# Ledger of designs, part 81: designed miniproteins, single chains, continued (2)

Each design is a single chain, and the fold is of that chain. pLDDT is the mean over its residues in the fold that is shown.

## One batch from the design tools (miniprotein)

Design m6814
Fold by ESMFold2-Fast:
Formats: sequence, C-alpha cells, structure tokens
Structure m6814 (fold): chain A 117 residues (1-117)
Amino acid sequence: AAELVERAAELLREALGEPVEERRSPDGEAVLLVYDLDGRTVVAIVGVRGTREAPEVSPASLELLVEAVATPADTRVILLVYEDGTALVGVARDGRVENVEAPSAEEAARWAVEAIR
C-alpha cells in the first residue's frame, strides 16, 4: 500500500520537480503534493483505495483527500492506487474534470503529468 503510493509520488516528483509543500498521512497511505508551476497552483493527492471489491480508506488518508479537494488550486490531481497495482486518476482544470483507469500507478502518474502540461 504505502510502497505503491510512494512510487506514484516519486514519478510525479521526477516529472514536476520538488513540491513547495509535501504532507503525508501517518500510515504513509496518502501523500499530498503542492506545486507552483509557472504561476499556477497544482495540488496532487496520491492515496490507496484498497481493492475494487472492498475499497478502504483510513481516516488519515480521507482527511488528506478532503484537504486536497478543499485547497484552492488551478489544477487538482487525484491519483488512487488499488492493492492489485491498478489505479484511478482524475485531473480537474479550468472547470473540467477528466479521469481514466490505468493498469499501473506508473501509467496513472504519466497520464496525470501529461494532463497538467
């Protein structure tokens, strides 16, 4: 769980650089990243959604997800990884929301990076 979250967060850091703010849930199952990209605020939240059959979110992970949604941002990324390694990723920008299911956290992170360019 935490390893999949860290892998996705590392891919975002490799593509976008170091965030201006990074927060982690105490269980390590969610990471909030805040970027300033050319004067635009990008908020990205990476978390574990459990399995497709039994989605589970800890209270600490849910708190960071809610904070990510409530934080003012020009672009918001939500990347949820399942225990089977598949992922769901959404990007909200300019009043529009796009989302995809991805076969891996790596593919989800790559799609998110492309969507926020």
Scores: mean pLDDT 78

Design m6815
Fold by ESMFold2-Fast:
Structure m6815 (fold): chain A 71 residues (1-71)
Amino acid sequence: SREQRLADFERELDFYAKEAEKLGNKTLVEKIKELRDRYREAFENGDEQALAEVEREFIRLKIELDILKNQ
């Protein structure tokens, strides 16, 4: 469901926001906040293309954070 998609995305955002905070990376924390706001707006507007775009950006951010965490 759309509600499950939103819940899953927000759960992952919360996890990675916590990881970014642990690293003290304010730029990543701010990007995660921006992605959350954009995703919520897209969800409220029923914009499936915007949801997919934000999800793709989040995948790239997760890769960046995972690399940074292991340095």
Scores: mean pLDDT 86

Design m6816
Fold by ESMFold2-Fast:
Structure m6816 (fold): chain A 99 residues (1-99)
Amino acid sequence: MEEEALERFREDMRELGVEEELIEEVVERLKKADDEERLKLALAVGIALWLHQELGLDLRRLLELLLGLSGEQLLALARRLAEGASAEDLVAEIERLAA
């Protein structure tokens, strides 16, 4: 990931109200990530932000749960979301997958 793309990501996360400590933690992971890990991180961040906006759940806690999942599990969650699953249904699925 190039530095310009990482700085744009930081700006976007700040605009969404994400705390600086969490932004830098995610950016450090993105810098070290291969293509598979970058996709996994993007899916986890996207799902966490959506759930934070819909239900007011703690963003850091959501990221910790989602980053513990496999890329296949994260893709399955993204598919559920695309199929019209509610925020509450998605949280129940995340808890089931993380158990």
Scores: mean pLDDT 77

Design m6817
Fold by ESMFold2-Fast:
Structure m6817 (fold): chain A 89 residues (1-89)
Amino acid sequence: SEAEELAKRIEELEKKAKELGLPEPSADDRALLGGIGELAGLSKETMLRFAELVAQVFGLDAALAAIARIKEGGLAALREEIDRLESAL
């Protein structure tokens, strides 16, 4: 499914971020992002990993804005945000 494809792309981005040595999100950032549940058919764990990646690359405000866009636009919005992350990494 498209959701399974996007979940796999998030996993590959997490691996790439670790290979690049990007710092882990702060405890404060994780606390703010930890309220993210299931979204666009992806699990809460996968969506949290995605939000943490956006925060690592673009900052916390960008991560919160990305989640807001995905809540409104679903899988199409999530795909656009993943494309943006892939372009930056």
Scores: mean pLDDT 84

Design m6818
Fold by ESMFold2-Fast:
Structure m6818 (fold): chain A 80 residues (1-80)
Amino acid sequence: MLSSQELLDRILKIIDEMIELASQIPDQQLRDQLIAYLQQLRDTLEKLFAEGKLSQEELERILEVLEKEKEEFEKLLKQQ
């Protein structure tokens, strides 16, 4: 069973991996905008977790959503 801390760590890892993927986008403005968005999302989730505003159930749901979004993002980047 994953702890709330392990769930957060996995979420942050996925966001970091998405930032790495976004760094491959040729358009500088789109790349910078997407990276800024992902960094802001990362910071917001850490703050909400630190404030006790994220339940384990919410963390599990966020993880599922981000895993799916990452898969779709990888497919779009591989589409040339």
Scores: mean pLDDT 83

Design m6819
Fold by ESMFold2-Fast:
Structure m6819 (fold): chain A 64 residues (1-64)
Amino acid sequence: SSLRATLLAALDLNKNETISTEAFLGLLSAFPLSEAERAAIRARIGDRETISKEEAKAIILGLP
């Protein structure tokens, strides 16, 4: 989907191999995701302060 492609492109602007949880959630907040989708992402990340870029991509690819 165009939304998924846009999120993946935005993630690729991050030159690091990891992204902070807050930065990733901030990126997602710019896009029209449902509260249920955001809650599922929060649950998947849990209490981690950072996630890998690969896990961030997997989360985006798993969105409906």
Scores: mean pLDDT 76

Design m6820
Fold by ESMFold2-Fast:
Structure m6820 (fold): chain A 100 residues (1-100)
Amino acid sequence: SAALEEIKERLIEKLIELVEEVLGEEARKEAEAALPALRALPPEEFIRQVEAVAEAAERVEKAIKEGKFPHELDEEDEKLIEIARRLKEELERLRREAEA
């Protein structure tokens, strides 16, 4: 689907933007090096992986809020959770645009 390919490409662009904003320039360069592999994924598979990562991040945040998380989060873990959350927000926005 052309719409799913468009959603995938815009999510990839948002992912690179978020990696640079949250983790910095060196992390962005590493993410850009992974772009050929990410673009090779079918759009449905890519979107499913984004949803799975976002759901995992939400489960971790919930466990922390409930005092059930067995490990202390480091600063990198907190940044990865932020990226996953913001990428999910972008996916939901793109889905709403595709329905319009």
Scores: mean pLDDT 80

Design m6821
Fold by ESMFold2-Fast:
Structure m6821 (fold): chain A 66 residues (1-66)
Amino acid sequence: SVVAELEAYASTLTLDQLHQLMNQINADYDAQGAATGQVRQMTLQAVADNLRLIGAWINVQLKEAR
């Protein structure tokens, strides 16, 4: 499943790598917002993608801590 694939990928990420990936997601959506004028929509997409990523990463950390 997509969730299992995302969790498998997240299991390979350190906190620093997660932070770098989140910054890249934000930068990519900021560039799209600037190019299209759809700043609000792109900001909301960045938030949604970051929430999905951090949720998967936290889930993996909690499973590994047990």
Scores: mean pLDDT 80

Design m6822
Fold by ESMFold2-Fast:
Structure m6822 (fold): chain A 91 residues (1-91)
Amino acid sequence: YEEELERLLREAREAGARTGEAGARVALGAVREVGDALTEEEKRRMLEASRRALEADVRGDGSGAAGGALEVLGIAVEAAIRGGKLKAKLG
């Protein structure tokens, strides 16, 4: 999932999709910092939510983009709490 999230982060940066970029950064940070506390299902959900946030942001759907990014943040925060780490870099 790290490679796929790195690709999404690059795509968001190239598109100027700031909310999509924020979501992808949070997801990538979570996988890197607390990946051992994340289930495969949570990693998949973060990847899917990051993609939805990027696609919505590119379309100009700010609420859809925010929703996807917030879903990523929620999963990342829960994993950080379980892993005993609250040092999520948001970029």
Scores: mean pLDDT 79

Design m6823
Fold by ESMFold2-Fast:
Structure m6823 (fold): chain A 87 residues (1-87)
Amino acid sequence: SMKEQQLQQKKEIQALLSEVTRHIMRAQLALQRGDIAEAEAHVREGERTLEQLLAALEKYNAEQSLWDQAELLRHSLELLREQVAKM
C-alpha cells in the first residue's frame, strides 16, 4: 500500500540520519583521544552518508523538518572537517 511505502521511506531516512549522527559522535570521540586517522575516517563516512541522506530527502519529497535536521548535521561535519584539516 502507499502508506506502507511511506513508512519504509521514513525508516530509510531515519536510518541515514542516525548513521550520520553516529559518524559525527565517533569523529568527536576520536579527536578527544588524539586519533586523527580515526576522526578523518568517520568524517569521510559521515560526509558520504549525508550525501545519501540528501538524495533520499529529495527522492521522497521529505518534509522541511527533515531537511532542517540534515542541515544541522552538514554544519557539524563542516566544523569537524576543519578541525581534522588543522591537525
Scores: mean pLDDT 90

Design m6824
Fold by ESMFold2-Fast:
Structure m6824 (fold): chain A 109 residues (1-109)
Amino acid sequence: SKEELKKEIEELEKQANRLKSKYDAFVQARKALEEGLKTNKEEALQKAREILYKASDTPEEKEFADRLIEIMEKDPEKGLKIVESLAEFYKEQYEQAKKGIENLRKELE
């Protein structure tokens, strides 16, 4: 049971790190878009795409990033709302993962 708990903790830590990476990427993309869309739209969109691509683990996630950038180009307010919602989602998932890790670590004490 202790060996199984240690493996579960290790897997949750890997998941938490991925969730934090996605959260940080959406926060950074939001900042780049909020600052850049009023000054240089093309550079802001390109920077956001690069940020989101780095946090993408699959081709499907990269395709989703491209679709988000297309939405941002057509409707910046709608795109920013989507980016904000995704950042909030990944933040919540990351906090839940951290709490799960702490609870399991207490079981090993």
Scores: mean pLDDT 85

Design m6825
Fold by ESMFold2-Fast:
Structure m6825 (fold): chain A 83 residues (1-83)
Amino acid sequence: SLEERNRINRVVRKIYELLKKDPKGAFEAIAPLLPPEYAERVRKAVDAGDLTRALTIVAQALEDNPDLIEPLEKAIEEYEKKL
């Protein structure tokens, strides 16, 4: 749905902001919520400094697993409160 696409876009933009400030800490906050295959691919992209690739993988994970949108939104909110 359009609402779901808008939520994914907001989550991805927020993850980008966090990865720019603290790549490793932001990754550690979201990785446990991603399916292992996606988490490993995101880790490799972050380690390579390829944030665009990392965000593309996260977006794909959320499109394939929409049930992860709300847990990631909550994890991002909690991580931001600790900054």
Scores: mean pLDDT 86

Design m6826
Fold by ESMFold2-Fast:
Formats: sequence, C-alpha cells, structure tokens
Structure m6826 (fold): chain A 80 residues (1-80)
Amino acid sequence: SLSPEEFDLDVELALAEIRLAVTKIAAKNPKSDKEQLIKDVERLIAELERLRERTKHYPDMAAAAQAVLDEARKLLEELK
C-alpha cells in the first residue's frame, strides 16, 4: 500500500498527465488561444519541475514525472 504522501504524489502526477493530454488536444484546434496555451504549458512545466523534485526518492514516480515534463517541454517548443 502507498503511504499518504506517495498517494498524494500519484494523484498530482495523474492530474498533470490529464492536463497535458487536454492541452495537446486544444493545441490541435486552430481556434484555440495560442498565447493562453503557451502560458498554461509554462505553468504546467513549473508544476512538473516541482513534482519531479518532490518525487526524487520514488524512482518510478520520478521517471514518470520526468517523462511528462519532457512531453510538456516538447509541446511548448511546438507552440512557440
């Protein structure tokens, strides 16, 4: 069983993955506000960098957080 801290980190990671997926879908819509999408991705990257630091003692979660962070960074480059 996960500790309460590990459970909270897993939930935060899952929510970050969902936010990235939603933003990727929005980025495919030509009617989306690109400036707002860039700001949303930059905020998500900052949150993921903090989440990666908080997960550093949980190797599998740290690897998953890094993977989401790498995808968010790639999306930001595509939007700019």
Scores: mean pLDDT 87

Design m6827
Fold by ESMFold2-Fast:
Structure m6827 (fold): chain A 65 residues (1-65)
Amino acid sequence: AAGAGAAAALGARAAGDEEAARYGQESMLKNDPELAAEAARRGALAGGGDEAVAERAQKSAFNSA
């Protein structure tokens, strides 16, 4: 959970959308951990991360519990 939240928040904030990042991570973590991992991956890519950063964010989010 913490890993997913950090990755999603950092990615979306880098993209300039802090509020969307917060709502997205909270909703996905509450309903579906798999969606949280996907959100972390997309957030990392949107924030300017490459494939390695995206994979790290996804794995961290998935394995955060």
Scores: mean pLDDT 61

Design m6828
Fold by ESMFold2-Fast:
Structure m6828 (fold): chain A 85 residues (1-85)
Amino acid sequence: MKEFIEEKVNEAVEYIKKLFPGEVTDEEARKYAAGALIKALLEARDEMDPETFEKQVKYLMEIGGLESVEEALEAADKLFELLQK
């Protein structure tokens, strides 16, 4: 489980770095990637086992260095703004 989540975050980080080469740090990219994945999980929450949802969100928060779901959603919104401009 943790390895799978880390792989997904790493894939997203590499994608973000390719879109913004030299403009985003690894730490920033991880926060954006983890935040976006948490937002996606929240949208799919009703389709998932509650325990699995809670574990995945917790792992993503840990990997992204996020202290709250609110911070994760803010990071996702910042990534969305970057992708639009």
Scores: mean pLDDT 79

Design m6829
Fold by ESMFold2-Fast:
Structure m6829 (fold): chain A 72 residues (1-72)
Amino acid sequence: MSHEIANEAAKAAYQAGMSPQGSVKLANAAIEKLDEGDEEGALEAVYEISKKDAGEKAGEAAREALKRAIEE
């Protein structure tokens, strides 16, 4: 589940212009936080990683996709 949830955020970030390597980094960071039970930390990590690589819109897209995958 954590891997699938993290992949949704990585896919959204990649579609918003994030590099392939950045998308992998984002997915790994999200998986680690979700495995720890830190959903808030996962949301923040995907936002910051995506924002630094591809800008604020990519950060918001990644965070929204992750939040949706976690909650509904």
Scores: mean pLDDT 80

Design m6830
Fold by ESMFold2-Fast:
Structure m6830 (fold): chain A 77 residues (1-77)
Amino acid sequence: GAPPLRPLTPEERRRLRQIREWAEREMAKSTPEERRVIRTVLEAAEELMRRGEALPTAEDVREAVEFERRLKQQAQQ
């Protein structure tokens, strides 16, 4: 089977805390649709950390959310 998700290191916990703090502040001023995007990106970032595949920053998560918002805006005519 696939290896289980590992517990976060202290550095990963600090970074996830920074990401969550940014996400909570951003969601407070966001629409319901934007909040869904932010939650999806946040969950993906946490999974990448738990798999040991990446250590995203709050800025990386912000850029991913902005990218998703731009894609949705381009799809809406």
Scores: mean pLDDT 77

Design m6831
Fold by ESMFold2-Fast:
Structure m6831 (fold): chain A 63 residues (1-63)
Amino acid sequence: MIEEIHKETKEELLKDVEENETPEAVEAWKKALEKSPLERARELAEEAGLDPEVIEKAIKEAL
């Protein structure tokens, strides 16, 4: 239920951004919204230079 509402809210936000923002901003928003929170966190950790083994351990401990 809450996840369904979150998904619908994401689509509504994306439509509003498409109507009011530049194409570049829309693409940035689409990229961010297409990723799950877990995938986004993993990519940010990798960009910060964390070891993949450390990232894997953190994910397993969170699950």
Scores: mean pLDDT 63

Design m6832
Fold by ESMFold2-Fast:
Structure m6832 (fold): chain A 105 residues (1-105)
Amino acid sequence: MELLTIILRVGMPDLTPEDIEELEKVVKKTVEEHEKEHPELKVISIEVIQVDKDTVIVKVTVEATREQAEELAEKIEKAIKEFGKENGKEVDVSATVVEGEVKIL
């Protein structure tokens, strides 16, 4: 197992505080469902950070294999895109998996 950080950059127009709260719930639910499928995976932290009016950074730090982290990143991307569709917003999502813990300003 490696200490890995999944970083997702989410572009969504005119983000409200309510959008951020719902997005955080969607991410947490997706992570919890993935943990149930992979009991060896450990979640260290989940952070959802609004960086501007149209951009959110989602950071998930895990102790996992790279394959498990990449699978989780894909599941989170799909969940975020579905959230956008349900709320009538176009969503652009890019994900990166990096080694170690990452601090985002």
Scores: mean pLDDT 83

Design m6833
Fold by ESMFold2-Fast:
Structure m6833 (fold): chain A 88 residues (1-88)
Amino acid sequence: SEVEEQLLLIQQQATYSIGKRRGIVTEEHRAFEKEHPEETLPGDELIVGYASSAPLSPETQERIERRVEETAKALGMKSYRIVHLHLP
């Protein structure tokens, strides 16, 4: 379905963004860049994703957001986006 395709794309984008931040580029990341160049990491925006099979506590969500914000500042990024995906 269109929704499932969108969720897979979000998961791929999240994994790609984390990989780019860590300096790790896999075959899947390269394939994603080739198919979706417009959706790759912008130069001044940090995109960080995470996936969870269970609901995260508000405390855990706040800790993730804080770490992403601190990472963006450390990298000199002007903005950041957090993508979270609930796994079945």
Scores: mean pLDDT 57

Design m6834
Fold by ESMFold2-Fast:
Structure m6834 (fold): chain A 93 residues (1-93)
Amino acid sequence: IQLLSEKEAQDLIDQLNETLKQMSDAIKKGDFEKARELAVKATGIMVRLTTAPLSDKQRQDILQKMYQSTAEFHEAKGDKELAEKYKELAEKV
């Protein structure tokens, strides 16, 4: 009946940011299985954030980071066209 507090939301955002950084590191090392596991973890945090009182700026920052991480993944896999599309989406957030 109550949404997550601002402090609880910030803790989840911090966890998401750390998870996305670890995913970026895994991608750079070519560990796509680890990157997939971290993507699942990031998705779980995002689901929990649906009950959080997020500002427009916080929502934009999260969405931008998600698009940037997705672009990095596709670029590492050699899909330059899909990577460019996600980079464009990140710019529009």
Scores: mean pLDDT 77

Design m6835
Fold by ESMFold2-Fast:
Structure m6835 (fold): chain A 99 residues (1-99)
Amino acid sequence: SSEVQKLIDQLKDIIEQFKKLQEEASKETDPSKLKKIKEEIQILVDEMVKISEQIQSLVDFGKESELYLDVETEVGVMIMSATSTIKEIDAKIAQQEKE
């Protein structure tokens, strides 16, 4: 459906935004800037989950079952990647701010 395609396009945009933030986080050492990147990644994860749920509710399983599995897999991989990136950001912040 055209509605599903629009949601997939939105999801792809979010994934590209996440990749840019992930690259920025890998190069950043300032704790304040790292905290801002973490906040932005969390917002993208929340939007990704929301869009994924909307896609899943609209998918015609008789015609689009493969598309559903692809979306589920891609979202899962991105959430795992975001979780790993956030953990790395938290470690950098802790190292620089000293407990």
Scores: mean pLDDT 82

Design m6836
Fold by ESMFold2-Fast:
Structure m6836 (fold): chain A 72 residues (1-72)
Amino acid sequence: AMKTITFTARVKPSVTQEDVDAVAAGAAKHTGVEIEAELFPDTVRITVTGEEGKANTAAVIARDHLIAVNAK
């Protein structure tokens, strides 16, 4: 079944749209799901749309990559 997962996370002001686009692209490449990343001043919204198992996996990968980007 198709599933949409949306989550938000706080990010440092130094995080750029390019950084969050790279996170989305990295998570999407293994799974073929659709991922959109929207950067706000202090937060990012990530929306994952695809087959339920693949969407769950992509969301986990995106969260892990976002933590790494935010820690730089």
Scores: mean pLDDT 80

Design m6837
Fold by ESMFold2-Fast:
Structure m6837 (fold): chain A 75 residues (1-75)
Amino acid sequence: MPTKEEILENLKELKKAAKALAKKNNFPEDKVKEIEQIIEDMEKDLAKAKSVEEMLEIMSKYYEKIQKIINEALA
């Protein structure tokens, strides 16, 4: 099972990968900043989480928000 530390490290790697892909695909800068803000808010909520289960629930909610922004920017 993933540890809290592994989840946080994977999130950092995902953020780096997402920024690189956005730059490669000429993703709108304002939408990139919006996604970065959502990831930062997710990181803050994850820091408050008391269990891995709670962290997964938090990540699920924020991934839905990020997906909506990506779909909106690509439409």
Scores: mean pLDDT 74

Design m6838
Fold by ESMFold2-Fast:
Structure m6838 (fold): chain A 55 residues (1-55)
Amino acid sequence: SREAKIAAIDQLVAEALAQYNELMPTLSPDERARLEAQLARVQAWAEARKAALLG
């Protein structure tokens, strides 16, 4: 269902955020900036996919 697809997207974003929070204290500023850029791309993808699913 559409609802199940949205839930799966939200779960992927939640997992990416959890991994970032776990790694963040061990990262250099440059590594943190790279992971933050990756998270921004994941969030943008998730927003675009949910928008497409909603019409």
Scores: mean pLDDT 85

Design m6839
Fold by ESMFold2-Fast:
Structure m6839 (fold): chain A 87 residues (1-87)
Amino acid sequence: SEALLRLAELVRRAYELSEEVAKYGTPEEAEEADKLMNQAIYHYGLGAKHALEGDLATAEKHFALGEEDFKRLEELKEKVVKKAEEE
């Protein structure tokens, strides 16, 4: 339950970032954001699954991989929003 609520929140945040990139970015940037979002969600999902199965070490690795994808998505969003606000 707690792991699923955390997963839902992380998924929502990833979708919001991808939507912002799609709104302000180029088609290529929007596609890159979608790929990063899907990769982050995939890793967060595996992290939650392994946590529910009691494999905390594997869960931690997958959450860390998702965090790396999420950070790249955040950086892309910041870049495209800043560019749009200056134009």
Scores: mean pLDDT 85

Design m6840
Fold by ESMFold2-Fast:
Structure m6840 (fold): chain A 95 residues (1-95)
Amino acid sequence: SPESQRMLDEIRELIEEIRRLIEQMRENLDDKEKFEQLSLQFSDLLNKLNGLIGRLSGSPDIADPDFLKQLRELQDERVRLFKESQELEEEVRQK
């Protein structure tokens, strides 16, 4: 459906925004206050991403194997980005 396609596009845009935040977090490992602000922004975007994925998982379009494959690939990317953010938070804690 057009709505499901719009949601997929929004998910892709959020993933790119999250990638940019992770790079900013990596550049600010020595600035704990800035890093904390970026981490809060990351959490907000991750919550929005999870909400869209949840809504899309309830869509009738999930019965389409190609659509489901695209959603699963985006979910896998979300997992990788979350892992990267956790590794960066651990680096800041050790400083």
Scores: mean pLDDT 84

Design m6841
Fold by ESMFold2-Fast:
Structure m6841 (fold): chain A 104 residues (1-104)
Amino acid sequence: SPEAKARELLERLHELIKQAQAKVKAGDLEGALAIVDEAARVAAELATLIPDPQMVADLLADVRAAKELMEEGVRKNDMLLAEIAVLILGGALVVTESYFRRHA
């Protein structure tokens, strides 16, 4: 069902964000970027299950911003940019989970 698929993708995003946080904490910014890239793919799949165009636009914009900040963090070896990137992903997850909770 779409609801079961949404739950699966949300759980996967939660785990990827935890892994990205661990990589940033360990100073592995390239590893964190690889996980953010995977989170972007999962978020794009999750977006196909959201019937609200504004919610989809907001989710994809946040994911793009997080990826761009993580890429900049890797390029500059800047831990703060990497931390902000993961926080943006976490915020997008919370908003998306709240959407599904209200509409499930």
Scores: mean pLDDT 89

Design m6842
Fold by ESMFold2-Fast:
Structure m6842 (fold): chain A 80 residues (1-80)
Amino acid sequence: SIEEELEKLKDELTKEADKIEEEAFKNNESNKERLERLLKLLEKALAKVKELKAKYPDSELLNEVIEHLETAIKKLKEGI
């Protein structure tokens, strides 16, 4: 189901985001370096959700998730 595929994606993204934050803290990474890594993670997530939309083209839920991810990406780019 869409819900199961989104849950799996959420779990994978959460784990990767936690690793980025942990590594940034351990390595004293700049805010710019940390945000650039998070930006790449969100861009990867957007690509995966767009692949799900190709499989489920009539899903309003996927349209909403895409819009939220695109907004988050835009805000992160403004912060870098």
Scores: mean pLDDT 82

Design m6843
Fold by ESMFold2-Fast:
Structure m6843 (fold): chain A 83 residues (1-83)
Amino acid sequence: SMDKEHLERSLIRALRVSMEAGNVDGALQALRDLLISAGVSPEDAQEIVDKYREEIEEAIRRKDEERLEKLARQITEEGFKKR
């Protein structure tokens, strides 16, 4: 299973790539897939994605890399609480 540090780094990478591409749908899909890979249920992973959707969309639109890194850390913490 993916540990907390591995999940956080993977989320940061996926969000950065999606930001550079302007691909919001790709970011949300990568978040869901990474949470599931870390042992979060598909249902809980979708709830977390839905909770952070608007903040991720705004951060990608604004090219706010620092905000995306903070969101990745928050999402990692919430995902691990759901395991």
Scores: mean pLDDT 87

Design m6844
Fold by ESMFold2-Fast:
Structure m6844 (fold): chain A 104 residues (1-104)
Amino acid sequence: MLLERDKVDEDIAREFLREAERQKAKELVVKSTSGEVSVDAIKALAEFGKKHGIKVRLVLDISKGDIDKIKKAYETAKELGIPVDVRAGKDASEELKKLVKELN
């Protein structure tokens, strides 16, 4: 199951997790188009995924967003064992494209 938002905070992450459980999904892919996923959102995703046996993945498909927030989301996901894919959107800045190459 794929759920997408520009920014994912803890409240949005919990909404996504409730929908995944309701649909009896075995995998939840959370896509952010800004790459701005809060630390608390990632913690909620990691904890719920482990408790309920749901495979959680992050996709940071960034055409915009704050570089420092994107880096923090990536680092937090890696620390908590959540697979994360970082992609440059079609109209992403050169700085964001460079960041994507550095994180992969």
Scores: mean pLDDT 81

Design m6845
Fold by ESMFold2-Fast:
Structure m6845 (fold): chain A 76 residues (1-76)
Amino acid sequence: SSIQRETLNLARVIAVEGEAYVLRRKAEKTGDQSLRDLADQLEADAARARELIRAGDLDAAQAVLDAAIQRAQEAA
């Protein structure tokens, strides 16, 4: 259902925001600019996904979040 898809995508937004927070703190400790850039990108992706969810574009929101999660996993 659309409610179930919305709830799942909102949970994924929270996960991406949490990953951005962790990467930003790691960047601050290490001085690693690539981690800072990734944290900035994940924050932007999470914000975009929230806009898409609010607009009811759940397919676009899912695509943004899937790409963000993939980028975060590659940096682990």
Scores: mean pLDDT 88

Design m6846
Fold by ESMFold2-Fast:
Structure m6846 (fold): chain A 78 residues (1-78)
Amino acid sequence: GPKITVVFSDGSKLVVDTSLSPEELAKKLKEHYEKIGKPKSDEELIKTAEVILKGARIALEQGKTEVTEAELAYLVSF
């Protein structure tokens, strides 16, 4: 599906396929957050995945190929 690069607060990057389910993305986020030393609960990973997928779809509609974690949170606030 359509892909976007997400830049996290530590500067690390993850390529996200926006056709993934929240559960599928949450598994990838779990690995990423553990790798950067910021492990999260499964409940927080699902919530984060939902925010990323919603915001990433909006960012792609705007012609973005890269987006920060903060920008994604902002995009889903409306």
Scores: mean pLDDT 84

Design m6847
Fold by ESMFold2-Fast:
Structure m6847 (fold): chain A 73 residues (1-73)
Amino acid sequence: SQQKLVILIEAGLTSALLTVSLFKRDGDVEEGEKVLQKTKKVIEELAKQLSEADQQAVKKKLEDFEKQAKEIL
């Protein structure tokens, strides 16, 4: 279901943010930036199959994720 995909995307973004934080803590900013870019591309592709309303919700979550990841890196 589309609602289940939105929940899974949110969980994936949370896990990706943790991974970015762990790379930053280890001093590996380059790998953290790769996680950010790969996550963005994957989520943007997954969002294309959602309703317009769910695409907007995911876009906002992705923008929040990107902002937080950039603040960590």
Scores: mean pLDDT 87

